Designed miniproteins, single chains, continued (2). Designs and how they scored, part 23

Each design is a single chain, and the fold is of that chain. pLDDT is the mean over its residues in the fold that is shown.

## One batch from the design tools (miniprotein)

Design m4777
Fold by ESMFold2-Fast:
Structure m4777 (fold): chain A 73 residues (1-73)
Amino acid sequence: SAEEEGAKLSSAPLADVLDPELRDATIKAILRIGAKDTQKAVELYTQLLRAANAGDPEAARKKAEEIIKAAGL
């Protein structure tokens, strides 16, 4: 679907800064949050992309961990 294709393209910047396991866990966490609160999921994903684009892998990793924790994982 267009949403699945868009999600794949949108996660491309994360592939450079997050390892595959952490990236997969973070995407699952965002989807879990989005099932209950779509606006919060969009906000958290936007924050993650901003951290990834800042060229600081540690900031991106930290944000991914925060998202996973927010999902109750």
Scores: mean pLDDT 73

Design m4778
Fold by ESMFold2-Fast:
Structure m4778 (fold): chain A 55 residues (1-55)
Amino acid sequence: SEAAERNLELSRRGAEEVRKAGEENPKLSGVLKGMAEIIEAAGELVAERIRAKAA
């Protein structure tokens, strides 16, 4: 669904911004990389819930 696709794109953009912040802040790079992965995982979970309601 379009709503699921939109949520996935927003999560990818958010993760990309967090990863970039990690590259600019080496002391926080590990934490920020983990946060980016969590954002991507959360985006997929939200997309699945949207698809379930649309079905």
Scores: mean pLDDT 81

Design m4779
Fold by ESMFold2-Fast:
Structure m4779 (fold): chain A 84 residues (1-84)
Amino acid sequence: MEEELKRVEELLKLLDSEDEETREKAALELAQILEETNSEEVVNFIVEGLLKSKSRSAINLVRVALRDSKNPLALKAREKLLQR
């Protein structure tokens, strides 16, 4: 749990990188964490971080990656991101 939240924090910082490839990789890794997680705390932390991010392309990549997700928590995260 604590290590996962630390990794999420690091990935959220990478979303503000000047390097587009770094931002895209961070966004896709956050999407993977959302797809695999069973923790509402992790989901809420990622969603709040993404909504604070200046990278519209990163947020869009996460939304697209989660489109076909079978994880109900990931689908809720995607829905919250669509409202912003």
Scores: mean pLDDT 79

Design m4780
Fold by ESMFold2-Fast:
Structure m4780 (fold): chain A 80 residues (1-80)
Amino acid sequence: KPIPTLSEEDLENLKKAIPEIKKKLEEDNSDVIKGQLLLAEAYINNDEELLKEFMKLRRESESMDKALELFAKKVEEKKK
């Protein structure tokens, strides 16, 4: 099944947000922020496989933060 795609405007906003997310990761060093960075990069790169994995984790996790933590861990275990 097709995954939800972001609008071009949302993709441009994500591209602009990447440096800010990286700064937050330096300050907080949390898996949640790392998951946010990886998710934003997956949308920008149209990485359908990673987006499907995030959608599954989002469904299984009751919170966005938990889904982002699990997503960061899974991406690191699988490969870049």
Scores: mean pLDDT 74

Design m4781
Fold by ESMFold2-Fast:
Structure m4781 (fold): chain A 88 residues (1-88)
Amino acid sequence: ADAQALAILEEMRRLVEELRRARTREEANRILAEMDRLLRQYGELIQQSPNAAELQAQANRIVLEAQIVAAELFGDEDALARARALAA
């Protein structure tokens, strides 16, 4: 069970590494939008999982890392606001 949720977590981790390599705000915004899409799909998948709490904790750690990376790369409130949307 949860194989699909774990695959999404791995994809989100790859997006964090892609975000670290972003050279423009437009590229970063595209990556953050894709993370938001994956996070919503992930939330729906884990709702009935007996491991929901642990899976949610893992997703929260990845989202926090993305927020920090975006803030470090661009140092603006728009990047932080987009990263916060991924945590919602």
Scores: mean pLDDT 77

Design m4782
Fold by ESMFold2-Fast:
Structure m4782 (fold): chain A 94 residues (1-94)
Amino acid sequence: VEELVEKAREHLQKAIDSAKAGNDEEAIKHLEEAVRYLMQLAELGKGREAFEVAQEVIKAIDEILKLTDNPEAKERLEKLRNQALFVAAIGFAK
C-alpha cells in the first residue's frame, strides 16, 4: 500500500515538472499513471489512502491547469480530475 502511494506521488511530481517545462503530453501521461495507482488503491479497499491520493491528484491537476492554455490538454485534465473526485467521494462515503 505504501509503495502504491509513493509511486502515485512520484508520478504527480513528474507531471508538475513536465507541465512547468511546457510538456503537456508528458504531464498528462504522468497524471494517468498516478490515477492508475489511485484506482488500484480504491480496488484494494484502501479508502483512506485512496482519498488522500485523490486529493493530491486533484491539487496537481489544478496546478497544471494554471500552466496550460491548450484546450485539448484542459479537456483531458478535467476528465482526470473528475475521475479523482469520484474516487475521493466514494472513499469519503465509506
Scores: mean pLDDT 81

Design m4783
Fold by ESMFold2-Fast:
Structure m4783 (fold): chain A 85 residues (1-85)
Amino acid sequence: GEEMERAIELIRRTAERTKSLELGVLEGLARIAAGIGKLTGDEKFAKEQIIKLTRRAVELAREYGDEEGAEELEEAVEEIEEELE
């Protein structure tokens, strides 16, 4: 729950710093995935989708030169992956 919201917030902050429209789209898709998980009770689906979207956000953060943002996003992925174990 909290870890997914943290990942979404980090994507939002990275999108704001980089002015990347693609990162803004990834934030929107991550919020949709979280909403689907909440409505259906399929939290595993929501976590798996947010992991994929956040990993793409890491790549984009690096492409835009936001190395600190990329590192924070990678940490968020690891936290969500630990919840799936």
Scores: mean pLDDT 86

Design m4784
Fold by ESMFold2-Fast:
Structure m4784 (fold): chain A 73 residues (1-73)
Amino acid sequence: SELEKELDELIEEIKKMGGVEKANQLRADYEALKAALDRVRPNLTPEQYEEVRRGLNEYFLEKAKKALEEIKK
């Protein structure tokens, strides 16, 4: 939840800085992988689901931060 909010804020900042295509691609990729994780959720333990979800959120948060840094060059 908190990581998703931070990701949304970073994606919005990327858009405001003229990285509209990059922001849209990051959101599309995140939503696609999130949907894939939700589809396999019944095959995971609660602990496995939370671990994968956390890793997914951290991965995209880092990717968004790097994209924003690249635009700020």
Scores: mean pLDDT 83

Design m4785
Fold by ESMFold2-Fast:
Structure m4785 (fold): chain A 93 residues (1-93)
Amino acid sequence: SAAERARKEQREKLKKQLDEKQGELTKKANELAEKLRRKGFSESTISRVILYAIEEKLDEAKKFVDDPEIQKLMEEIVKLSKEIRKLQEQLKG
């Protein structure tokens, strides 16, 4: 039916959006890791900060670094994580 075709097309569009946003998240997480590494943070601290940002715990991530540019990158990662979660919820429903 036309309705079944429309639902399949919508699901494929959501999958493509999810893949694209997951790619963006990986790139921004790598950028955050590199910036933190350049500031002399340990790999264990870098991993914790990235995990907090991906888990949408922005305030916890910000406690580690008092740098507006890095904090802005953390905010962008949190935003992407929220958008990815919403897309995953739409695909499961």
Scores: mean pLDDT 88

Design m4786
Fold by ESMFold2-Fast:
Structure m4786 (fold): chain A 66 residues (1-66)
Amino acid sequence: MSNEEIARELERRFGVPFAKALEVANKALELLEQGKYEEALELIRASGLPVPAGVFLFEKLLERVA
């Protein structure tokens, strides 16, 4: 699943604006690709996403980085 597809699902399921969802997804994925799991999680938590939306995002990004 692309970050654009993740951002669309965040918008559809949780009402997160697409542009915000995409920005957070891109930044969090970059951190996860560097092995910075704690920093990625903290970025998502600090982004103001609802907790269920943040959990969904983190799980989908983890599926992409293995």
Scores: mean pLDDT 84

Design m4787
Fold by ESMFold2-Fast:
Structure m4787 (fold): chain A 95 residues (1-95)
Amino acid sequence: MEKKNEEFLKQIEKEMKESGLPEEVIKEIIDAIKNKDEARLEAILKELLLKEGMPEDRAEALARIVAESIIAFMEGRDQAEIDARSKARVAELLA
């Protein structure tokens, strides 16, 4: 695994722990990212957003955007391009 990907995973794990996510959920998210299982990552993120009170259609779309962006980063796509695209899509979704 590339050093950049290892540092990214450690940062995500730290942020999730600081936000109070259960350890079992953090492990499932990290596992999905490591295995590049976009569908599983999307499903986990959607469930978390639904628990926060987000409407199902928005939770589904946002989870897809986030999962796609994380996997794209892990596959070596340009982070600045991923970030710009994700921000634009999220802004449209939440408008």
Scores: mean pLDDT 76

Design m4788
Fold by ESMFold2-Fast:
Structure m4788 (fold): chain A 65 residues (1-65)
Amino acid sequence: SRLAGENSRSAALFGEGESKKLNLQAAKDNTAESAVKYGLDGVSKTKSENGRAAGAVTAIGGLSA
């Protein structure tokens, strides 16, 4: 419930499509500088090299918010 609520909050704040797009961009950069630029300072590094992190990035983004 809490994790789902935090994910919903993140999606609501940015819009699901926007949140996903920003999270994917932050995951690709995997840097504090890029996170700050997109306003995702708390976004955890996501394994973009593994090619499959969309759901995890959204969940982490929700937790950071």
Scores: mean pLDDT 48

Design m4789
Fold by ESMFold2-Fast:
Structure m4789 (fold): chain A 61 residues (1-61)
Amino acid sequence: SAEEQKKIGEGAKKLAEELKKKVGGDSASSGLISKDELAIVAYKGDKETVLITSKEEAKKA
């Protein structure tokens, strides 16, 4: 549903910000890698840190 997609997006954004803070990053992003999984990426200069999570986990964030 649209509400579920919004919750996933908000959770993914929260996870991206948390990962960014954890690594001392400059920016962060999220994206779908499969029907059930998200990639959360934090960037620090030329380095990237990737966290793979589920849509269900993102909704709980």
Scores: mean pLDDT 79

Design m4790
Fold by ESMFold2-Fast:
Structure m4790 (fold): chain A 102 residues (1-102)
Amino acid sequence: SDEEVGRALKELIENAKKGDAEGTAEAFQRLAELDPEFARSLLNAVAEIAEKQGHKEAAEKVREMAENIDDPEKLREGMKELFEKYPVVREILAKIEVKDLE
C-alpha cells in the first residue's frame, strides 16, 4: 500500500542519515518487495543525481542494480555494497525527497 511504501522509504532515509548500511539495505529490500516500480524509480533518481554530480561509476552501479529489481536478496546485497563503497550514494539517499521520484 502507499502507506507501507511511504513508511519503508522513511526508514530507508533515516538509516541513510545514520550511515547504517545494513538498515538502509533492509529498508530498500522491503521497499522493492512492496513496490518494485517505486524501488526502480528510486534507483533511477539516485543514479541521475549521482551522474549530474560527476559520479559516473556510482550512477552506473546503481543502474546495474535496477536489473535485479525482481531479486530482493540481490537488491539488499547490492544496496549495502553501494552504500559502503560510494559515499555519494549515502549522501543522496539521506536527502532524497518524494519530488525526486516523479
Scores: mean pLDDT 85

Design m4791
Fold by ESMFold2-Fast:
Structure m4791 (fold): chain A 112 residues (1-112)
Amino acid sequence: NVESLIKKGNELYELGEKYYEEGDLDTAEIYYRGAIILYEKAIELDPNNKEAWLNLGRAYYNLGKVYYEKGNYELALEYYEKSLEYARKSGTEEGKKLAEESEENIRKIKEE
């Protein structure tokens, strides 16, 4: 069900954050991608689920950070643009803040 997919996605997302903080960017990427797959399945089942859209945006934002740290600015830009799109689709206050953060990182990359 949708709630189970979001819960499992959140578990993988939290593992991604843990490994990112430890500097293990490759492992962080694996977990963020796993979370994305689960959130996308939740959205397939319930396209109006604001939590799934918000969490998808957060996972793409953190993938953007991973690729920025790796020096791959092209992929970082693509993932921040995805984050912006999904943060906006969430329709939440948290999504508005995430969209602003994504726009700032997009601007920084395009100005470099």
Scores: mean pLDDT 91

Design m4792
Fold by ESMFold2-Fast:
Structure m4792 (fold): chain A 79 residues (1-79)
Amino acid sequence: GSLTKAAERVLEQAEELLRRIEAGEASKEDLLEAEVLLGLGLIVLGVAKLINDKEAEKAAERAVEVAERAVRVAREKLE
């Protein structure tokens, strides 16, 4: 469904961002992008749980976990 596709897009963007920031330096813009992706993932997860879409929920949980890792790695490199 569209919600699962939204979660998969967030996951793909979070995975690409994480690969980029792990390979070198993180910018403040990278941290902001990671935080936006985390917020989007959490919104999709909340909606999936509300409508009991288990496929979208699993995809969104994966997206949130990768985005949280991207936020953590970016913060560690900036702090």
Scores: mean pLDDT 88

Design m4793
Fold by ESMFold2-Fast:
Structure m4793 (fold): chain A 93 residues (1-93)
Amino acid sequence: DFMDEAVEIAEKTLRKGHEAGLPDEERIKAAREAIRKFAKEKGIEVTEAQIDMMVGRAALRLEEEEGIELDHPFKRFFRMIEELDKEYEELLK
């Protein structure tokens, strides 16, 4: 799945930026550019909003898996959805 591969590429790019001591803005920019390059190589058209969603998903995964923090609007959005899903599961008991 293109989306899963793009998120993995973004996650690796964000991790490298963290290891290099880059500020959040530069880490996000690098991840966006990595997704654009990957999409171009696959011949897939992506919108800027789709790229931002993939970066946000990657940032959430990186924080949950490795404790590497990065503030991003879509990271907060996906975390909220994850919390709502957990609350919904409790309602089904």
Scores: mean pLDDT 80

Design m4794
Fold by ESMFold2-Fast:
Structure m4794 (fold): chain A 88 residues (1-88)
Amino acid sequence: VEELLAEIEKLIGGTEARLRALAAAQGREALAEGSIAAFREIFELKDSGKLLENATTEEEKELVRKIIEYGEKVRAALEAARAAEEAA
């Protein structure tokens, strides 16, 4: 459980770092902070942590896994957008 929470923290931290780096390069730090706040509000690590702690059924655990997967897809989309910008 602690290992899974640590991985979630890394995913969120990595996404935040990427957004801040991209925004800093373009002088758009306020937009990056707004986007980070929106992501945190949507995924609510606090609520996800409570779901993990109180997850007693396989369905509840599957929902938490889907939230993690969604976070990975968002990160991948941001990386793809940056790669496209760099490539042309």
Scores: mean pLDDT 57

Design m4795
Fold by ESMFold2-Fast:
Parts: sequence; structure tokens; C-alpha cells
Structure m4795 (fold): chain A 87 residues (1-87)
Amino acid sequence: MEAVERLLAAIEEAIRRAEELARRAREAGLEETAERAERLVKELEEARKWAEENPELAAANADAIIAQLKALVEELEELFRKEEEEK
């Protein structure tokens, strides 16, 4: 239960970060980065639903999933930084 709660909190944080990245990318005119961030938000929403529907499996894999989500968000944030450097 607590592991699922940690995972759901991590997904919520990842959604928040991806939504902020999408907003900033749109404001900066970085269409591809904005589209990728928006797609990630949709995938994170599906992941949240999956974790709620499969709490035992989600708990068993919580740490691995949290690490993967963090890496995905950080990769997009790095892409945004590189695109800003080119402008």
C-alpha cells in the first residue's frame, strides 16, 4: 500500500513537471519538445490508472518504475535545455 502511494506520488510529480515543461516549450516555440512533453503527460496518466487498477504489481515494481519516470522527465528537460542553447 505505502509503495503504491509513493509510486502514485511520483507519477503525480512527473505529470506536474511534464505539464510545466510542455507549457514552457509552447511559450518558447519549441513545438517538438512541447508535443513530446504532452505525450508523456498522457502516458503518465495511463500509468497512474494502471497502478490504481494493479496495486500489488505496482507495489512490487514501484522503485524501478519511479526511477524510469524520473529518467524520462529528466531526458525531456535536458532536450528543452539543449534547444534553448541553440536559440
Scores: mean pLDDT 82

Design m4796
Fold by ESMFold2-Fast:
Structure m4796 (fold): chain A 67 residues (1-67)
Amino acid sequence: METAKALRDAAERIRAGEDPEKIAQEYKEKNPFAAKVLESVAKLIKEGKLTREQAARMLESIAKALE
């Protein structure tokens, strides 16, 4: 499923230190649902409510739920 793959790929990129907002922007046209999820995660990271590892695990859990 394309959405699940997008979220898993984003999780790895976030772990690697990429900007979650930039990743979300890349998905706006290709997968608006994935983009909205990534925007929400990016805000939580900026607010200090989620670490990069916690955000990545959350994205992996959402991806698994979509399969």
Scores: mean pLDDT 82

Design m4797
Fold by ESMFold2-Fast:
Structure m4797 (fold): chain A 92 residues (1-92)
Amino acid sequence: MELEEIKERLKKAADEFYKNADKDSVETAKAFQEVLDYIDELRELKYGPDYRYPSFEEEVEAIKEILDEVGISPEQREVLLKYLDKQRELVK
C-alpha cells in the first residue's frame, strides 16, 4: 500500500473511532486498533521494520507527530491519546 493510501485509511479509521469514542464499545475498540495498525505501517515505512521506540513517552510523541502529519484534528488526536492511555493501563 502506498504512503498516501495508508494516510487516507488512517484518517477514515480515526473519524470512525471519534464517532464512537463515547460509547466504549467493541466497535470503538476495533476502530482504535485499526488506527494503531495504520500508525505502525506508517512508522515502518518512515523508519524501517527494525525501529524501536526508546521509551513509552517517545512512542506517544511519535504517535502525536504521525497524527499531526496525517492531518488528524486536535480534537480527534486528544480523544485517541486518552484512549491509548486507558488501554495501556488495562494491559498492566
Scores: mean pLDDT 73

Design m4798
Fold by ESMFold2-Fast:
Structure m4798 (fold): chain A 88 residues (1-88)
Amino acid sequence: MIETDEAGALAAEAGRRAARAYFEQGKVTRGTAAALLGSGAAFSGYHGLYEDTARDAEGVAELAEEAGDEEAARLGREAARLAREKAA
């Protein structure tokens, strides 16, 4: 089986959720930033750049928390944790 990059996938999902919350609040710039950080984390994870994935995932978690999406913030923090374990 092709092993899915779980850290990157979780970061992308967190970014999409945070982006949705921001778009629903009319905060297009913040929503776009959340989506881009999530996709960037997934791209870095796919290429084995797990330190970059962890950093971007933390950024997504902070944006999600600011947007009031606690579940997206939790997913972003879990993505950062998994990425750090792979980087070590």
Scores: mean pLDDT 82

Design m4799
Fold by ESMFold2-Fast:
Structure m4799 (fold): chain A 94 residues (1-94)
Amino acid sequence: MSQAFTYGDVVEAAIVAAKENARRAARGLPPLSVQVHENGTMETEVERLPDGSVRATATVIDKAGNQLARAEVLVRPSGEIEVLEVSDEVVKLP
């Protein structure tokens, strides 16, 4: 049952969380916690760069502590969003 979540949905959730929290940081707003189905938790980090860009990283972690997906995005001062890196891991559950 729980193995069904190892499709691309977890990667998409990480990308969306990174983009939204980067946009929020660019506007001086606090980050939002994004809940991922029943697949685990979302951890988000944001960093403002010297050129006015905002970089955000979102990582999906399952209940066993394994990384399922990670996405890094850059929001430029123009509002343009660039996906810098995406990692997906299919975790074999016990």
Scores: mean pLDDT 69

Design m4800
Fold by ESMFold2-Fast:
Structure m4800 (fold): chain A 93 residues (1-93)
Amino acid sequence: SLEEELEKKERELVKEEEEAAEKYLKLVEAGEISYYEAIKKALEEGKVGAATILYKAAKEKGYEFKPEELEEILELNKKAIKEVQEKYEEELA
């Protein structure tokens, strides 16, 4: 059914975002990038869920974002959400 196909697609998208978050967390743990850079990369890829996982991980580790970093993250998050919405609207048209 369409409902089963949509649930499968949603599970696949969640998995992709979790895998992206794990990839970036490993780079942060290796000291190759910051939490800020990891979140920025995830948002630039349209992976809002991955960015959320990374932000929560940063907060759990006591990482404090600079005001400028938070402003950029918020702007990129807004852009990523809009691009995802526009893509779904185009596919449904």
Scores: mean pLDDT 79

Design m4801
Fold by ESMFold2-Fast:
Structure m4801 (fold): chain A 102 residues (1-102)
Amino acid sequence: MSPVEEFRRLLEEARKALEADDYPRFLQIAGRIIDLAVEYARQLTPEERERILKEVAELGDAVNEVLSALDAGAPKDVIRQAARRTLAAMERLLKVLEEVEK
């Protein structure tokens, strides 16, 4: 399976986990997406690697927002909003990965 195909599969699993309010599963998938992106970046030029790692850093920040909301016992809407931002960061990372794979 290509990295882009595996990313699309993981992104769809992340969407399903979010719809189910399964935040532990959602965060596990986010971690796997980050690992896959970092592994793939090692094969790329320095410039392409920097683009991927920038999106990975933004995704990591969004994941930390979800963790902070969960740890604080935030209202469900606040947790969902943080998770939606995390999903959006995953979508941005996939878009950069698709552009690099061309």
Scores: mean pLDDT 86

Design m4802
Fold by ESMFold2-Fast:
Structure m4802 (fold): chain A 69 residues (1-69)
Amino acid sequence: MSEQERAERAWQQGLEAEKAGDYLKAGLYYARVTLNYPSSPYKEESREKAVEAFRKAGRDDVADAIEAS
């Protein structure tokens, strides 16, 4: 599985978790895309979605860390 395929899978898992209202799980998948797969086409959007998801989950500590990186 290529980096792009791994990023796509994590991105889809994030979208599924977000649709289910599991913002902590969504944030973890979106953060995986932006931090581990920085060359993917999802990098910037997944970063924004990770920050939003972690804030909705009450994890401002994690959201702030992602914004700072």
Scores: mean pLDDT 81

Design m4803
Fold by ESMFold2-Fast:
Structure m4803 (fold): chain A 91 residues (1-91)
Amino acid sequence: SEAERREREAGIRAGAAAIAEETGVPEVAEAALAAYEEAVAKGLPDREIVRAMTRAALAAAGLDPETVLAAWEGDEAARAALAPLAEELLA
């Protein structure tokens, strides 16, 4: 319903604000919100809305979103491509 959609949107905005406050990177929250609004305007299904928001947030954080998303879906080659980032963070 419209009420459920507005409640969901309010929750997303509140979550984005909390992330910006905790991380000190407002661009991540702003990118996620912009992707949400664009995906909703295009009439994308919920799964694609979440993917669009995740891609935007990861890109704003300086990560390759396609590689991260593929790794989360079990792509072994994509997971291997992310290993250098983990090594750099541990160095």
Scores: mean pLDDT 66

Design m4804
Fold by ESMFold2-Fast:
Structure m4804 (fold): chain A 71 residues (1-71)
Amino acid sequence: MRLPSRAELRAMSRAQLRAYVLSEPDLESQMLTALALIQRLEVPISDEELVALLEARDVEGLVDRIYAHLQ
């Protein structure tokens, strides 16, 4: 899977970033895409917060953390 560039991601609105992540066919793929973005962009998130979002399967929370970092 090829992720968008940082410049492309920074140009996205929250709704566009959400739409990109949700374009994956299933929730597991959506979660993995969000996690890949967090890792590649080195989004500052604590292990406790990351685990909580992953256990809750909270794609919206993951998108919010990515979007906040890109602003």
Scores: mean pLDDT 79

Design m4805
Fold by ESMFold2-Fast:
Parts: C-alpha cells; sequence; structure tokens
Structure m4805 (fold): chain A 108 residues (1-108)
C-alpha cells in the first residue's frame, strides 16, 4: 500500500549557466505514494514504478509548499538509491525568473 517519505534539500540560487550565486536555505516536504499500485496500473518494473511514483508525488508536494513561500514552480526528481531507506533527489525551483537548484535526501 502507501509509503510516506520525507525529502530534505538545500536550495541554492543559480545563474543561467548553472553557477552558484547564494544559498536560499533548506526545504522539507513529506509525500505519500504507492509504488506497487503504480507498477500494477502502468505495467512498470518495480524500480521504475518506485522512481516515477516518488518523483511525481514529491514534485506535487514540493511545488505546493514552494508556491506557499512565494515561488512560481518547483519539482523534485529521484536520481538514485543511497540505501534501502534513502534516495538521492535533485530539486529545482523558480521565483520571478530566478532559478534555484538543490540536492537532497529522501527517507522512508
Amino acid sequence: ASLTATLTADLTEVSADGRPLGEAGPVTVTATFDPAATAARLGLPPEEAWRLSASSALSEALDRAMRALGYDAAGAFVTGAVSANEWRVEVVAERDGVLYRGEGTLTV
């Protein structure tokens, strides 16, 4: 059934060429998703279903949280496993044409 996971990431303002300009601070969001239901519904292997369901749920949760803080958009993408209960996540956000990037950890 459903898994609940917490993402913690640090955001940095970046230039158009990806150069760091300054720290924007930490962000934390919690999301609930169901990899097994996603695998069954879409016919995906477990790893792909896990990455897709986690990334989708985290992107929705992060976008909602960041909009509440005055951002225009945000997204989160699971990029790799660290351990059985931890994954690496790339985070992006935008505010007034300014781009923010971060790397974080997802814990179940």
Scores: mean pLDDT 81

Design m4806
Fold by ESMFold2-Fast:
Structure m4806 (fold): chain A 81 residues (1-81)
Amino acid sequence: PSDEVVAENARAAIEALLSEGTERARELAEKLRRVLEAGKNEAVFEAEVLLSFAEMARALGDEEAEEKALRQLEEVLDEGL
């Protein structure tokens, strides 16, 4: 996807995470915002893919896959910072 599309999707993801109201979701939203502001679009795109995978796993009731995806998401965002 284009850098503009990646940024637009990231903004939507940040809003969705903030709407969850959990501390973990707020921390992920803050880290994603910082990585996006740093212009690290490759890390932002990887984070979006992992967040989408976590959301699908959650919808399917696969708690192990969701937790694995969220841990990988945290790692990608931490490396992007």
Scores: mean pLDDT 82

Design m4807
Fold by ESMFold2-Fast:
Structure m4807 (fold): chain A 74 residues (1-74)
Amino acid sequence: AAEAARAAREHVAEASAHYQKGLEALKQGDLEAAKEHFEKAAEYFRLAADNISDPESQQALLEKAEEYLELAKK
């Protein structure tokens, strides 16, 4: 439904914002803040995937979540 698509877009926007904050924290040497932001970015991509019924779009968002979780492990 349209409301689910909107929720997915909002979650993707939040994920992107956290990813950028994570990169900023890395530039400042704040590894703890960077890890936290990358974990939040992954969480929001998973939430976005939950709001999408299209399998290809859902899979793409889940792959982004996994990528950002791996960044958080460093």
Scores: mean pLDDT 75

Design m4808
Fold by ESMFold2-Fast:
Formats: sequence, C-alpha cells, structure tokens
Structure m4808 (fold): chain A 68 residues (1-68)
Amino acid sequence: MEAAALRYAGEQLAKSMPDPEAAARILAAGADPATSLAEFAAVAREAGVPEDLVAAATRFIQQVLASS
C-alpha cells in the first residue's frame, strides 16, 4: 500500500515535468521502496516540481500511511 502510494505520487508528479531527466528522477524515487517520504519530497523539489504539487503528493502519501 505505502510503496504503491509513493509510486502513484511519483507518476503524477512526473507527468507535470517538461524535463524528461527530472521526470525520470522523480519516477525512480517513487518506484524505489527504500525511498522515504522526506527523500521523495527532496528529489521532487530539486527537480523543480511546484511546491503545491509536492505538498499535495506528501499529504496523499501521509493519508495512505495513516490508513494502513
């Protein structure tokens, strides 16, 4: 459940990125089950994802974690 939520968030954020290298980094972070929520958020910010989208993805993942 948690790994699936992280992967889904990564896919959604990657779709918003015009830079394919930035999109690939976000997808890789979301697909890696060893990536923490904090690490995922850091990768997204470094890749230039807008803060509102990073915040939305973080809330989504936290809701899934709280529900499991």
Scores: mean pLDDT 77

Design m4809
Fold by ESMFold2-Fast:
Structure m4809 (fold): chain A 61 residues (1-61)
Amino acid sequence: SSKLEEARKQAEALVKMMIDDKASEREAELFLAGFAREASKVLSQEDVDEIVAEARRLLAE
């Protein structure tokens, strides 16, 4: 898979983990910030922001 596809799968797995473990909003922000920092090393900021925004949308449901 491309780096973008791998990052999307990692974010999806992270969201599933946060939902299953009933992560707090504070914990979710820390996990997403950690993901964004690592993803920014290999992806554009636009792609990182889009993936993080989608993850936040899924967590809000």
Scores: mean pLDDT 84

Design m4810
Fold by ESMFold2-Fast:
Structure m4810 (fold): chain A 67 residues (1-67)
Amino acid sequence: SAQEGAQALLDNVATVDELIDRLRASAAAGRGISPEEAQAILDLLQQQGVPPAQLQEVRRLLDEMVA
């Protein structure tokens, strides 16, 4: 599921900065993500209280990857 995919990604990173680095690499490689998985990632980060500046960068990268 989208929620399970999002959780698995977050479980494999120690920090939001590491997540941002991984998303940048994926976007640069032309890898896509579903809108549902992108929203699930954002929802989980919002629930964890990630600062707005980092949330905005994650959203920007996810928007680049959504087909």
Scores: mean pLDDT 81

Design m4811
Fold by ESMFold2-Fast:
Structure m4811 (fold): chain A 90 residues (1-90)
Amino acid sequence: SEKETIRDAVVALAALLRRITGDDELLDEELRRVAELLGEDFEELLARVEALSEDEAIETLARSLRELGYPVTVEEVRAQVERARALAAA
């Protein structure tokens, strides 16, 4: 469903941003608000974020964005993650 696709996109994005920044609490407040908006349990949403590997998060984000009408590939998402990581490390 569209709701599940939005959830998957948000979960994947949060997992990637936390890994890029090295901040395991990054977006906790935002994730709680998203959980409320989606009618999801915050602890279950957080567990999904923590369970995703970087590769799984990249693939999930690319797939979810494509399902929402954004024409991105896994390769393009991976390239953006590497670019963001380089900027965060500077």
Scores: mean pLDDT 83

